# Designed miniproteins, single chains, continued (4): the designs that were tried, part 100

Each design is a single chain, and the fold is of that chain. pLDDT is the mean over its residues in the fold that is shown.

## One batch from the design tools (miniprotein)

Design m15452
Fold by ESMFold2-Fast:
Structure m15452 (fold): chain A 120 residues (1-120)
Amino acid sequence: SNLEEFRELVLKALELMIDFVKKAKTSSDEERKKLWLETAKQLQEIILKLLELISKLEDEEEKKKALEILNLLKKAGSEMSEAVEKNDVEALEETLKKLIEELSKYDPEVAEKARKLFEE
């Protein structure tokens, strides 16, 4: 279903963000900026696919929740970009933790999967 594909892409976006944050902790400033540029491009592609899937949802309440999730992902991406520019590694981890917590209000199962990936 379009909703299941949406949820899978949300988890994929979270996996990319988690992988980036883990690598960023041991990276130089230059390596972190390069890694973020590559991660941000992949996230942007996922965001466009999420928007397409939202447009195909027939239930108005599902569409509303999906848009709220999309906005949380977009906000987290913007905050991560700012943290990378400021060389603030702690802010990257805090942004990701906050994103997972906020997502638990809309999709607790996807949020729990992301939390476990972050903790491994």
Scores: mean pLDDT 89

Design m15453
Fold by ESMFold2-Fast:
Structure m15453 (fold): chain A 75 residues (1-75)
Amino acid sequence: SAAIEGLEKGLEAAKKGDFEKALEYAKEGARNGSGDASGHAAAGLNGAKIALEQGDKEAAIESLENGLRAAKEAG
């Protein structure tokens, strides 16, 4: 799934401190994914953006992790 792949790569980039690249990967997953998994990628992306606007890098990582978990559950 493009949504799952984008979120996995995004989460890896975020854990390395590259939040710009993390958001790019999550955006690509949301754009190229389909169904509920794409929606979960978009939710993870939006949550991470909000967290980063608040200076909360841990919450940004958690938003991407939650999006990935939900995307995997959606199939």
Scores: mean pLDDT 84

Design m15454
Fold by ESMFold2-Fast:
Structure m15454 (fold): chain A 80 residues (1-80)
Amino acid sequence: SEWEALVEKEYGEALREVEAELRRIVEEAKRNASDSEEQLKLFLELASPRIRELLRLQREAVETGEDEAAFERMVELLRE
């Protein structure tokens, strides 16, 4: 879509940085816990305040359907 192309053009680098950070935290949790419940607990403990806020905004966007506004706020957090 045109919106997806604009997002990639303007925010592709920031999105890749967040994806890499989330991937590192997930893999660290998987290495240090054997079951999914303990892995989730470790993930939340390892998540920085920035990552926790991003997850909250993502959930809020899904619940309210205000994807554009939530995404803009997520990108602002990534630039901090």
Scores: mean pLDDT 68

Design m15455
Fold by ESMFold2-Fast:
Structure m15455 (fold): chain A 71 residues (1-71)
Amino acid sequence: MEEELNAVNPAFGKALDQARELARNTKGEEMAEQVEKAVRDAVAKEVAERGPLSPSYLAALTAAVLAEVLS
């Protein structure tokens, strides 16, 4: 599902790349907070360009990216 989402939604790919960069330089609880913020900012940028998405979808996308970075 995440791979399919990345193929059809470039915002997911950009958010994941940003999260991975933050995770490389930050650890523990600080990493989770910074990653979530960066992911939300990256996704919001793409959503503003393409049109609004449901809040549930944005929350699920953020959680999925965070889970992949923490795994």
Scores: mean pLDDT 61

Design m15456
Fold by ESMFold2-Fast:
Structure m15456 (fold): chain A 95 residues (1-95)
Amino acid sequence: SSVLEEIKRLLEEAERAVDAEDLERALELLERLYKLFFENEDKLSLEEQEEIVRRAQEIADRLIALAEKRGDFELVVRAGTNAAMMAMRLSVRKL
């Protein structure tokens, strides 16, 4: 689906932003991904949702570690909260 392709693009761009230590861009890309995921979860298979959540959590963990090193706790909270919400939503669907 076009939604899955856009989510994959956002994941790849966020990964590149974290690699470049552009934390503000990485957060912006993850927040766009979270919005798209929440609005379109019904169009994604469970397997696709699990892979998206896994990759987003890996990116968020890297982003959080870098943000903590520079003392940007607002970014830590924003990244962690959205990643946790995605994981919780997926867990409820699997029940």
Scores: mean pLDDT 84

Design m15457
Fold by ESMFold2-Fast:
Structure m15457 (fold): chain A 58 residues (1-58)
Amino acid sequence: SEQLLAQAKRAYNHYLANGDSEENALKGALATLPQDQAQALLQEFGSQVALLEALKQP
């Protein structure tokens, strides 16, 4: 889970640096993961909002 979150944060920050919105950066980051891993990460945080807050932390 920590490794998946780190991978998602890396992708999320890459999309933000390219000018994407927070919503689009989250969608892009999840799309870089296999579907099962993206679902596992969403289940760990319980919602897209909670996952987004975790991705926004430094």
Scores: mean pLDDT 81

Design m15458
Fold by ESMFold2-Fast:
Structure m15458 (fold): chain A 66 residues (1-66)
Amino acid sequence: DAAQERRNREIEAAINTLKEQLEMIEHGSKEVYYEILKKFEEANKEDPERGIDVFLDAVTEALKKL
């Protein structure tokens, strides 16, 4: 499925970028950093696809607030 393949590729590329952004967030606010990890872990336990999506969304939202 082309849509699924593209989404997975975009998520992986975003995660690589978000690792650097996440380190910046951790340096700025450890509370926000751990909140992102908690949201990811909870969603990932329910559905791995949803977990990655939640992680990406949480980091993006945190960056908007900073």
Scores: mean pLDDT 73

Design m15459
Fold by ESMFold2-Fast:
Structure m15459 (fold): chain A 81 residues (1-81)
Amino acid sequence: SSLQAQLAALDAQATQLGKLAGQYEREGDYEKAGELYNQTADLFYQQADIYKALGQDRKASSYYTAGGIYKAASDFLKKLA
């Protein structure tokens, strides 16, 4: 379905940004890592909203939780920058 294609695209983007964020974090660029983790969180929230719209409440909850973890990491790293 078109929604499955959308979810796959969002998942690919989240994976790419998360990896890039981890790279900047290892290099000590906490400001850039924080920005990228925040963007990763937004992509997880978008996936959660789609799962919620599909009636996949348990899966949506899992993705909201994961997004919250990335958001917390972003906020923490921005304080270190």
Scores: mean pLDDT 90

Design m15460
Fold by ESMFold2-Fast:
Structure m15460 (fold): chain A 75 residues (1-75)
Amino acid sequence: MTARDVAESFDRRARGEPPGPELERVIEELLKAGYTRAQAIQAVSAALAEFQRRGELDKVTLDELVERAKAIADA
């Protein structure tokens, strides 16, 4: 799974809802697939940056979601 795959997963699932609710599921799926916590956080951060680039996410929300991803990955 790459940053593009993560962004596509968020986009596909978030078509009817904000990307935030999918964050925990995406992190869990990456960890189950054998990615390290650092790799999972990196992939999610890159995907969230793509949503910000598209104007679908503001920077404050992006930073909050990245911190939440770190907390999920550390659990």
Scores: mean pLDDT 69

Design m15461
Fold by ESMFold2-Fast:
Structure m15461 (fold): chain A 84 residues (1-84)
Amino acid sequence: VLLSQELLAGVLAGDRAAIRRAARLLEGATGLSQEEIERILSEHARDLFSDEEIAAIRAGDAATVRRASTFLTGMLRLEARERA
């Protein structure tokens, strides 16, 4: 799943509406529930990315946004497998 720059920036800023929206989109792609994804994103989303990647996402770097969306989706799929 590819998330928009605004959505990723909001998640990394701890925006509850952005976290909820991202979790809903990622639920169908990852096998985790929306509630589980919301917890992971609210507690650990910043830990998944470097300060440089977070800055690039905030600046609207399309390549970094695409890469971050792919990485986040893949990481959450691995988490779903660990819970199965």
Scores: mean pLDDT 80

Design m15462
Fold by ESMFold2-Fast:
Structure m15462 (fold): chain A 66 residues (1-66)
Amino acid sequence: MQQYIDQSSQLGRQLAEAARRGDTEAVVQYGQQAQQLIDQVGQQYGEQAKQQMEQAFSDAAARTLA
């Protein structure tokens, strides 16, 4: 589980960095990758795991944008 949380955080950071650069295409790509990963984890580990990954993604993106 922790490995997926770490991956979600990394994608959030990468998306935020792309947004800071104005790289709209990269933002879309990282967003799609994060959504796919979160959906897969939700299916395999349940809704609570999905929520943890969504939170990790959002937190990493917010910290990177700050």
Scores: mean pLDDT 82

Design m15463
Fold by ESMFold2-Fast:
Structure m15463 (fold): chain A 76 residues (1-76)
Amino acid sequence: SAAAVAELRARIRALAAEHELDAQTQANALALADLLMTEAGVSAETLLAIVDGELSEAQVEELLAPALARAAALAA
């Protein structure tokens, strides 16, 4: 949903500020989130769960691996 996308972007910005990331790194993180949602079909709700630390590393890898492979294929 649009609300979940807005919350995801706000969470990424908050994490970037907390970890004192530069503007370019923040922009790259937001661009990657947009790519995963628009091109790879990952839901904003799934990305929020990952950002909030609700998923294990193995669960993140399992959920994102096919989406990242699809995004890479689309970029080729």
Scores: mean pLDDT 73

Design m15464
Fold by ESMFold2-Fast:
Structure m15464 (fold): chain A 60 residues (1-60)
Amino acid sequence: SLDEQTKGSVAAVKAAQENRDSPLEEVKKKVVEAGVKAGLSKEDAEKIANLIVDSLQRKR
């Protein structure tokens, strides 16, 4: 459902913010784990994690 997708996306973004100063590999792992735990599929969680990691890498 849309609610599950929204909760998963919010959890993924929050995990990325909490680990923003961590190595990119750690950020990716934490984001995927948080997204899956909040109801995203592993595939969708990995897609979101890759977008977040790319964004963080461009800012560093």
Scores: mean pLDDT 76

Design m15465
Fold by ESMFold2-Fast:
Structure m15465 (fold): chain A 77 residues (1-77)
Amino acid sequence: SEAEKAALLEEVKALLEAGKEDEALKIFLTLPLEDPVAPAVLELIKALSTNPVINNIIEGLKSLSHLPEALKEALES
């Protein structure tokens, strides 16, 4: 539901603002790649994280040829 997606995005944002980037990333990694909320979570992590480990994981995801288009577009933006 839209409420569940909004709640997930608020949780990810709160974790990132608290410096708990590993916990925010764990939420992203537990989502199916085809989940419509996954690109929004990734954009939020990219916008609010400065951790080089997070950036290395994002670069690793870019190397996957079977990524959904919406997620691939979020990685490139």
Scores: mean pLDDT 74

Design m15466
Fold by ESMFold2-Fast:
Structure m15466 (fold): chain A 79 residues (1-79)
Amino acid sequence: RLQELQDTVAQLEAQRAALPPMTDEQIELARKILERMKNGEEIDMSKFSPEEREKLRNAIKLLAIEEELPKLREQIAAL
């Protein structure tokens, strides 16, 4: 219900704020990787360094939060 949705929004906003600063290039690369994964492509993560994988994980997490937050806010507004 409303309280659960509000708690989830607060949790996701806190997670977003805790993420390290990311460049537009890192976010764009993560967006392209998510697009390819959505299309059923296998992404060979072994081609990335451990540092690049960490940056990609953080950017993917940011994109997932940014997709989910508007949906949750719309659900709250509809109540």
Scores: mean pLDDT 78

Design m15467
Fold by ESMFold2-Fast:
Parts: structure tokens; sequence; C-alpha cells
Structure m15467 (fold): chain A 85 residues (1-85)
């Protein structure tokens, strides 16, 4: 039937896309890790600028805390990406 043929084509396409994705998982993982590192560097610069310019004690405390926690958050994010590979 046409319905069976359509289902077979859909299943084959899905399988082909999944195989293609799996074949490039390592390349995608490295690109994602590089993106995380670039975002982390940008956040560090922003937080350091905030500490240099802010006159608000609450903002200063938050920025100091965020800078102290950032390396651990990045490490956890990279480990999670590697575990998902």
Amino acid sequence: SMEAARRARGAALTAALQAEWAAHADASLEQLKALVERVAAALRELLEEELATTTDPERRELAERALAELPGVVEEALAALEAAA
C-alpha cells in the first residue's frame, strides 16, 4: 500500500539522518566545547569589567561570587558534553 511505502521511506530517512548525526558527533562535540569556552571567556571579561566599574556593593559581591564559581561551572558543562558524546 502507499501508506506502507510512505512509512518505509520515513523510517529510512530518519535512520539515515541519525547515522549521519552519529558519524559527526565528535566534530559537533568539539565545536560545542569551543563555544562553551568562548562564552565563558566573554562572561569573565564582563564580570571583571563590572568589578572594575561598579559602585554598587551588591553587584560587586555578585560579580565576585560569579567569577569564583565560573571555572567550576565551565568544568561541569564540558564534562556533561563529554558524557553525552
Scores: mean pLDDT 77

Design m15468
Fold by ESMFold2-Fast:
Order: C-alpha cells, then sequence, then structure tokens
Structure m15468 (fold): chain A 61 residues (1-61)
C-alpha cells in the first residue's frame, strides 16, 4: 500500500542516519498526514528526504 511504502521509506532513512526515535515518529506522522491529503508517495518521499537532509546538515554543522 502507499502508506506502507512511505512509512518503510521513513524507517529506512531513520536507520541509515541514526535519527532519534521521536524524530522517526514525527516523520511517520507527517507522511501519514500528507498521504491523507492526497499527495503521491513520490512527493511524500521527496519531502521526507529533504527534511532529513536538513536535519542531518544542521546536526553536522
Amino acid sequence: SPLEEVLAFVDELAEKYGLPDHVRQALRLEAERLLARGYSPEAIKAAIEETVDRLVEVRAA
């Protein structure tokens, strides 16, 4: 399902970058919200990836 696809993507990024559990849960909730609003899985994955990139860059700076 599209929901399972976007949640799996969030989980993979959280594991890859060692994100805290509270951040992972927040991203999962955002993905569910965007899907409920009719966004495509591709658009949601792009938005989540951009958010994770910003979080990782801020932490590394």
Scores: mean pLDDT 83

Design m15469
Fold by ESMFold2-Fast:
Structure m15469 (fold): chain A 74 residues (1-74)
Amino acid sequence: SIEDLLTEFVRLLAETASRENLNRALSILFDSLVEINKGTPLEEVLKKLEEELKDLVTPEQLEIAKRILEAAYK
């Protein structure tokens, strides 16, 4: 579920990231979810998410964030 993915994303970030990077990563994810809800194409939102998160999260954490957006798009 999207709730399980969100919980895992926050848990992994809390273990590895600073508070500042955790808050920034969550803000980026939230903005991406808003864009999907507004009708922005999924591929465009995913590309922007990857670019904005690449220096804030691990590849594993990025994959979870992408799965959250894909789940929200459905």
Scores: mean pLDDT 86

Design m15470
Fold by ESMFold2-Fast:
Structure m15470 (fold): chain A 82 residues (1-82)
Amino acid sequence: MRKEAEELIEEGVELANEADRLASQGTGKLALFGGSSSGMALIAAGVARMEEDPEAQLELARLAREMGREGLRLAQEALRKD
């Protein structure tokens, strides 16, 4: 696996795990969307690890990080709104 893709996957997974932890403490649509985005980040990370095409792998790795960041943002906002 390319080092860039590996680093993005690791960051995405860490962000997703933190987002899921915070989303589990929140309620309402923002907590649900945060958890959903976290789930998508983990799916993208898993698919990236199995991807044979280096370019597609990097794109999926970037998606994992992006979805992880969004999940964390939404989960944090859910906790601040209440």
Scores: mean pLDDT 81

Design m15471
Fold by ESMFold2-Fast:
Structure m15471 (fold): chain A 88 residues (1-88)
Amino acid sequence: SPGLFEDLPPRVQAAVDKALKAIKEAMDEATKANASPEQISRLVGLALRVVGTAYDYRLGEISEDEAIAELEKAVKEAQKIKDQAIKS
């Protein structure tokens, strides 16, 4: 199937999948918690950053380790936004 995330190395693909899963789970919980538009916008921004990280890696602008580090930051930020939304 054609897609932005095709032909990525297994380590990068796993990191992308983990980040997108964390963002999806955070979005699902945030919407259930009636999160603010600002919190929802931040989660959308994280999804765009995951796309941008995969694109930068594909262009050779960043290394595999740099891509994985950015994707791991996205996971942690998604979890933080989810926790903040639930506490609201």
Scores: mean pLDDT 83

Design m15472
Fold by ESMFold2-Fast:
Structure m15472 (fold): chain A 94 residues (1-94)
Amino acid sequence: SLEEEVEKLLEKLRELILKNPELPDIVKDAVLEASALFEEALLRKDYEAIKELYPLLKELLEAMENKDIKKAVELSQKIIEFVSEYVKKVVEET
């Protein structure tokens, strides 16, 4: 399922962060924030948010595996922006 694929991507991203302590903090922050959004989206059954998160996480994983730090930072910024907008929407709905 899409949910299982996102969970596996997040697990692989966390493992790469542990193996690469030199990664900028923004990359680590993006993965932590994406993990929190994923848990909230699952609880809310917001599969559209999970579907939108999926390609961002997949591209981030590919950038990290290729050691493309510039692209990883750019994708991390996009993930943080996506999470920020999602949190704002969730707070307004609560």
Scores: mean pLDDT 86

Design m15473
Fold by ESMFold2-Fast:
Structure m15473 (fold): chain A 89 residues (1-89)
Amino acid sequence: MEQLEKETKELIREAIGNIAVLDLPLAIARTLGQPLPASMRAKVDEAVRRAEETIKRLEELKPKVPKYQPLIDELIAALRQSIADYRAA
């Protein structure tokens, strides 16, 4: 139980970090009315790959951690939305 709980918290932290990396640069670019710089775009492309892997890991973990299922569902939805918003930009 303790190890599984630690793994769950670490993966949740990873998911939150991926959302921030996807959303913050896009929000800054939109606020300034400027396109995302190439260096930031490269970092966001890498974050998209990590976010997709994080979604897969969250889906695999979900049935093992019933108390975290609602939060995991919310994080998966948020990650998918962030990826979609970035791809649309």
Scores: mean pLDDT 79

Design m15474
Fold by ESMFold2-Fast:
Structure m15474 (fold): chain A 83 residues (1-83)
Amino acid sequence: MEEEARELLRKAFDYLKQGKFSEAKDYLVRAAELLGRPDLAQRAREAKTSKELLEIMREIARHLGDEELVQEIENRLKEYEKA
C-alpha cells in the first residue's frame, strides 16, 4: 500500500510539473485515500492552486518517509515563489 501510494504521489507531482492540474489533483486524492488520510484527500479535492496541491503532496511525502520526494516538492514550491 505505501509503495502504491508513493507511485501515485510521484505521478501527481509529475502531472503538476507539466501544468496538468486536474490530473495532479486526481492522483493526489487517490494517494491520500490509499493511505487512509480522508482529511488530505478532502483538502486535495478542495485545492484551487498548484501551491495548495504541493503543500498536501509534501505532507504525504513526509508521512511516507520519502526524503528525496520531500526535497523535490520543496524545491518546486521555492521555484513557484521566485520572481
Scores: mean pLDDT 83

Design m15475
Fold by ESMFold2-Fast:
Structure m15475 (fold): chain A 66 residues (1-66)
Amino acid sequence: LEALIREAAARLGLSFTPAALARLVAFVEGNPELQNLDSLTVILGEIRKVARSDTVTEAEVRAVIP
């Protein structure tokens, strides 16, 4: 799952702090319908809109997902 999230993020030029990655993994793990590259690319695209740099923080993840 982590590798799939990192792959989707790489397509958008994004990386994560450890806390941001952990939050995303927990959310996607709880939502199996999102465990595909297309759904993750959509979610990460929304996160990219609020991200201030190429390194996504936990706060930026929380702004998009609960």
Scores: mean pLDDT 81

Design m15476
Fold by ESMFold2-Fast:
Structure m15476 (fold): chain A 100 residues (1-100)
Amino acid sequence: MPSPVEQLEALLNEFNREYQENRDNPEKAIEIVEKFREEVLKLMEENKVPQALKDRFEEEVEELIEALREGNEEKAEEELKRVIGTVGAIQMHLRQREAA
């Protein structure tokens, strides 16, 4: 099976592709974000990622979904950058765990 880091990279690549393709369709973009949230949270739980990173990720995803529902493109772009940044922090944590 692929490593946790490889699994998260695959999820992020699929999410980014699908999100950009559906950026002009808020309903579909929200579905894509919710699916990504579910899969990343499952990966974090299975790999015992710290609760603080899980809480941060969930908070940022909720803000992104709210911005998309409001049709606030500028805020959605800001919140998307925050979500991607937190995924980067999760990737770093998983890499440190794999190196041990």
Scores: mean pLDDT 85

Design m15477
Fold by ESMFold2-Fast:
Structure m15477 (fold): chain A 68 residues (1-68)
Amino acid sequence: MEELEKIRKLVDQGTKEAIKEAAALLSEYLASQGRDSSTLVAAVNRLIEEGKIDEAKDFLKAAIDKLE
Protein backbone atom coordinates (compact mmCIF):
# COMPACT_ATOMS: atom_id res chain seq x y z
CA MET A 1 0.00 0.00 0.00
CA GLU A 2 1.41 3.39 -1.02
CA GLU A 3 0.55 5.06 2.32
CA LEU A 4 2.49 2.41 4.26
CA GLU A 5 5.40 2.73 1.80
CA LYS A 6 5.49 6.52 2.37
CA ILE A 7 5.50 5.98 6.15
CA ARG A 8 8.30 3.37 5.86
CA LYS A 9 10.37 5.78 3.75
CA LEU A 10 10.01 8.47 6.43
CA VAL A 11 11.11 5.95 9.10
CA ASP A 12 14.14 5.07 6.93
CA GLN A 13 15.23 8.75 6.91
CA GLY A 14 16.03 8.26 10.62
CA THR A 15 15.60 11.89 11.73
CA LYS A 16 13.50 12.83 14.78
CA GLU A 17 11.21 14.92 12.55
CA ALA A 18 10.71 12.13 9.97
CA ILE A 19 10.00 9.55 12.71
CA LYS A 20 7.42 11.90 14.32
CA GLU A 21 5.76 12.46 10.93
CA ALA A 22 5.75 8.69 10.26
CA ALA A 23 4.07 8.03 13.64
CA ALA A 24 1.43 10.70 12.95
CA LEU A 25 0.67 9.31 9.47
CA LEU A 26 0.50 5.74 10.80
CA SER A 27 -1.88 6.92 13.54
CA GLU A 28 -4.14 8.55 10.88
CA TYR A 29 -3.98 5.40 8.75
CA LEU A 30 -4.94 3.15 11.70
CA ALA A 31 -7.79 5.51 12.67
CA SER A 32 -9.11 5.37 9.06
CA GLN A 33 -9.17 1.55 9.42
CA GLY A 34 -11.08 1.79 12.74
CA ARG A 35 -8.05 0.75 14.81
CA ASP A 36 -6.77 2.31 18.03
CA SER A 37 -3.27 3.81 17.71
CA SER A 38 -2.92 5.47 21.15
CA THR A 39 -0.49 2.87 22.59
CA LEU A 40 1.62 2.85 19.40
CA VAL A 41 1.91 6.67 19.26
CA ALA A 42 2.67 6.89 23.01
CA ALA A 43 5.44 4.27 22.71
CA VAL A 44 7.07 6.01 19.70
CA ASN A 45 6.88 9.47 21.31
CA ARG A 46 8.42 8.11 24.54
CA LEU A 47 11.37 6.62 22.61
CA ILE A 48 11.87 9.91 20.72
CA GLU A 49 11.80 11.92 23.98
CA GLU A 50 14.44 9.55 25.42
CA GLY A 51 16.64 10.14 22.34
CA LYS A 52 16.19 6.50 21.24
CA ILE A 53 15.55 7.32 17.60
CA ASP A 54 16.82 3.96 16.27
CA GLU A 55 14.54 2.09 18.70
CA ALA A 56 11.57 4.26 17.63
CA LYS A 57 12.46 3.48 14.00
CA ASP A 58 12.56 -0.29 14.69
CA PHE A 59 9.26 -0.13 16.60
CA LEU A 60 7.50 1.65 13.70
CA LYS A 61 8.95 -0.77 11.13
CA ALA A 62 7.66 -3.75 13.15
CA ALA A 63 4.20 -2.15 13.40
CA ILE A 64 4.07 -1.45 9.64
CA ASP A 65 5.22 -5.01 8.79
CA LYS A 66 2.27 -6.42 10.78
CA LEU A 67 -0.14 -4.32 8.65
CA GLU A 68 1.12 -5.74 5.33
Scores: mean pLDDT 79

Design m15478
Fold by ESMFold2-Fast:
Order: sequence, then structure tokens, then C-alpha cells
Structure m15478 (fold): chain A 88 residues (1-88)
Amino acid sequence: SALAETVVLAVEALEANAETVERIVEEYRKRASEYEDVAELLARALEAFAEEEPVPEHREALLTLAEQVRAGLGFAALAAAYEAAEAA
């Protein structure tokens, strides 16, 4: 599915930049209280990853995933897509 393909590219971006992921996760963990909506918090973290992603296809995947999260992508569906990406 298009979602699974997007998640695979996003996961590849995150795995390639583990130090950046750790830094951004820590930054947004400290700022979590500024966000009432967990989806908005997650979308902004994904956009922050995209800003530091040098590969255009990976950057596009992160931005697409952020928009889907904002649009109301269910966390169960996102978790299933991540599990599928890790298994591939």
C-alpha cells in the first residue's frame, strides 16, 4: 500500500540518522507539554526529521507521513505500518 511504502522510506531515513532521531525525540519530549494534540506533536517531530534529511525521497516520505498524522491517521494503522516496515 502507499502508506506502507511511505513508512518504509520514513523508517529508512530514521535508521540512517539514529543520532538525529535521538536528538529530535529528546527535544520534542521536553516540549510535549506545549502540545494538547499528540498527533500535532508527532507531525512536527516528523517535519523536524525531514528538515535534516539529505535524501529527497526520504524527506518527502517524512513530510507525507506528517500530513497523514495531522489528517487523522489512526495510531493503530500507523503502528501496523511500522511493524510491516520492520519486517520487510
Scores: mean pLDDT 71

Design m15479
Fold by ESMFold2-Fast:
Structure m15479 (fold): chain A 87 residues (1-87)
Amino acid sequence: MEEARKLGEEAIELGKQGKSLEAGRLAIEAAQLAEKSKDAEGARLALKGAMEGLKSSGDDKKGLILAIAGALSAIGALFDSGDWSPV
């Protein structure tokens, strides 16, 4: 549970630093851990990290793809939690 949130927070920080590829990778890992543990908050942090990675992707097509994958994984984890919200 705590591990998913920690990875999500790290993804947010990396995305804000313009490291879109690393942010996307951590967002995917955070989303997978959140799904496994049914941690809605971990999934929200993973989504936030993916969104920051998407914003910083620029010409980094790999970072863009991983950020999109992270966002989709986080959305899936939120649905799996059974207690998801639209925000």
Scores: mean pLDDT 77

Design m15480
Fold by ESMFold2-Fast:
Structure m15480 (fold): chain A 95 residues (1-95)
Amino acid sequence: SLDEKIREIILEAIDRIEDLLLEAKVSPEVLALAREQRARVQALIDQGASIDEILLTFRQGVAEIMKHLDQELQRKIIEIENEMIEKLKELVEKA
């Protein structure tokens, strides 16, 4: 379904952010925050939450992580978010 594909794209973006943080060797505290954010989004998906609620939770989690990162890591996360938005836009336009 369209909703399932949207959820997959959001989870892919979260996984890419976690991989980036792991490669950048961020503190264990920042990595734990990212993993907590992933778990919250996954729980909403498993509960059948609305796409709007999932996206809001994703954006709030990213904003919290960003407070702990340097400008270069912030830029790379913004690139991941922009790629996610473009994928979501293409998916909706094709539906």
Scores: mean pLDDT 85

Design m15481
Fold by ESMFold2-Fast:
Structure m15481 (fold): chain A 73 residues (1-73)
Amino acid sequence: IEEILKKVQEEAKKLSPKDRVAVEMAVNAALNTPEEFFDKTKEAILKTMDRLGVSDEAKELAQKAIDEIKKAK
């Protein structure tokens, strides 16, 4: 998990401040989600990012990070 978090943080540096905050919030939500609710939480996070108007790059990074966190649990 620590390796995944470092990699995401480095990739997030290329994003705008707004998009970086959105990715950090998405990752934090995924880390605190029980495995049984993971798919529903992922869907909710991505829909929230869409409503906030974050970039496609930020949404892709968040989705990738969430998928890697799920595999690490």
Scores: mean pLDDT 77

Design m15482
Fold by ESMFold2-Fast:
Structure m15482 (fold): chain A 101 residues (1-101)
Amino acid sequence: MRPLADLSSLTPEQRDRVLQLAVRATRKAIEAGEKGDPEAIEKILRDFAREVLSIPGVTPEQARQVALALGHAVADLIYSLGNPEMAKAALEAGRRAAEEA
């Protein structure tokens, strides 16, 4: 499994919180992809980026990098499940979520 973006710039507490949010967002995004709902994937990744930015001490740049990394990870997982169209939607949603962080 490819690691999320380099989280070494985050404190251990911030990193743990980001990973908890990433697990929830990934599960929801995969379910949305299975239902063929790219708009739900975009909302899930945007909500994730906002929650990451709300973590004390996380910078907008760190939130942007984490949102992009999650978009790529979700896209890779959906692609491996045989849905390249939803994988592309996840990748694009990750980019848009990063732009809002």
Scores: mean pLDDT 80

Design m15483
Fold by ESMFold2-Fast:
Parts: C-alpha cells; structure tokens; sequence
Structure m15483 (fold): chain A 74 residues (1-74)
C-alpha cells in the first residue's frame, strides 16, 4: 500500500492519461472472454489511486477513467 500511495502522490494528469491509454491498448489486445477480469482489476486499482491521491486535478482524472472503465464493464 505505501508503494501505491507514493506512486499516485507523484502522478501528474498527463501520466494518468498515459496510464489510461496503456490500459485501453492492453484491453484491445485482450481476448473478449478475459476483458471483464482485467476491467474489474483495473477499477479496483484506480479506486485505490483516488483514495490515496491528494491532487484534486489528478483525483478528477482518475475518477473520470474509473467511470469509463465501469461503463465498459456494464
């Protein structure tokens, strides 16, 4: 947990966008049967990031990506 808090505390909005783009690329390469599992893991990871981040702009970007991932899972 401390490692994740440190990682998210150092994030910029641009880095969050880069991470989101990498996740979308990974989802595109993931077989459809495995996508729900990856999405559930990603949602939990992003929720943890929102909890530990102290930058309002970073939190807002993380929250936006979380909602995008939830919409893909629904």
Amino acid sequence: MPSLAEEFAALTVEQVRAMAAALRAALAKTPPEQRPGLLRWAILFWEQGIRVSTDPAVRAELARVREELRALLA
Scores: mean pLDDT 77

Design m15484
Fold by ESMFold2-Fast:
Structure m15484 (fold): chain A 64 residues (1-64)
Amino acid sequence: GLPTDEEIREALLEIAIGIYISENKDKLTPEQLEKISELVRKKFEENPDANPIELVDEALKEVL
């Protein structure tokens, strides 16, 4: 069957997190990467209609 809107949103979030990890793996500690990823997921749960890339940027500003 076709993916649900929820599955599509979750896939976009995972892609955004994956891009962020790929770009920052050599700049940040694993603990910092995990904290930011957890914060992004929490923000997405609170606002699932938000742009995942913007949520990553917001999480970075709050943690760093």
Scores: mean pLDDT 77

Design m15485
Fold by ESMFold2-Fast:
Structure m15485 (fold): chain A 104 residues (1-104)
Amino acid sequence: MEALLREAIAALEAAKAAIEANKDNPSALRDVLHQAIQTLRDLAARAKALGDDDTYAILSRTARGLQGSLALLDMGKVDEAVKEALAVLDDGIARLRARLAAAQ
């Protein structure tokens, strides 16, 4: 459980950094969001396979939030997409960190 939580937190932090680095490039930002969504779905599937329903719920919710950001990009709302993606990732990181603290 702890190893998956640490890996998930690192993945969300990496996604956040990639979004910040590409905030002025909508095409690159779309690719970053697609990659982050796929990574989160893979981690969520692993959490579910381990019986960690709480981590699965957090990762699935975060992936769904990033899909919302992707929809905003498709509407040409680049600044709103970046702001929403960063907020979704920050919420996901905070929830996973709280679970990691409780597991220790």
Scores: mean pLDDT 88

Design m15486
Fold by ESMFold2-Fast:
Structure m15486 (fold): chain A 74 residues (1-74)
Amino acid sequence: KQAEIEEKAERFRRALVEAGVPEEVAELLASALKTGLMAGVPKEAIVEAVQRLAEELVGEEAAERARRAAREVL
């Protein structure tokens, strides 16, 4: 439920920061993941969305890290 969604978003944010993504960007990506989960968006669509957003904000390497972290959390 909501608590589980919050926990998944926090785990995702932490994984991104540990992988070298700036904390502000990690928070934006975690917020997008949380919003997708709350709206009932399919997990694969959420993974694609955060990957694309990470690529636009940081670059290709961050996109790969976001995709991997999202798949591990979801």
Scores: mean pLDDT 83

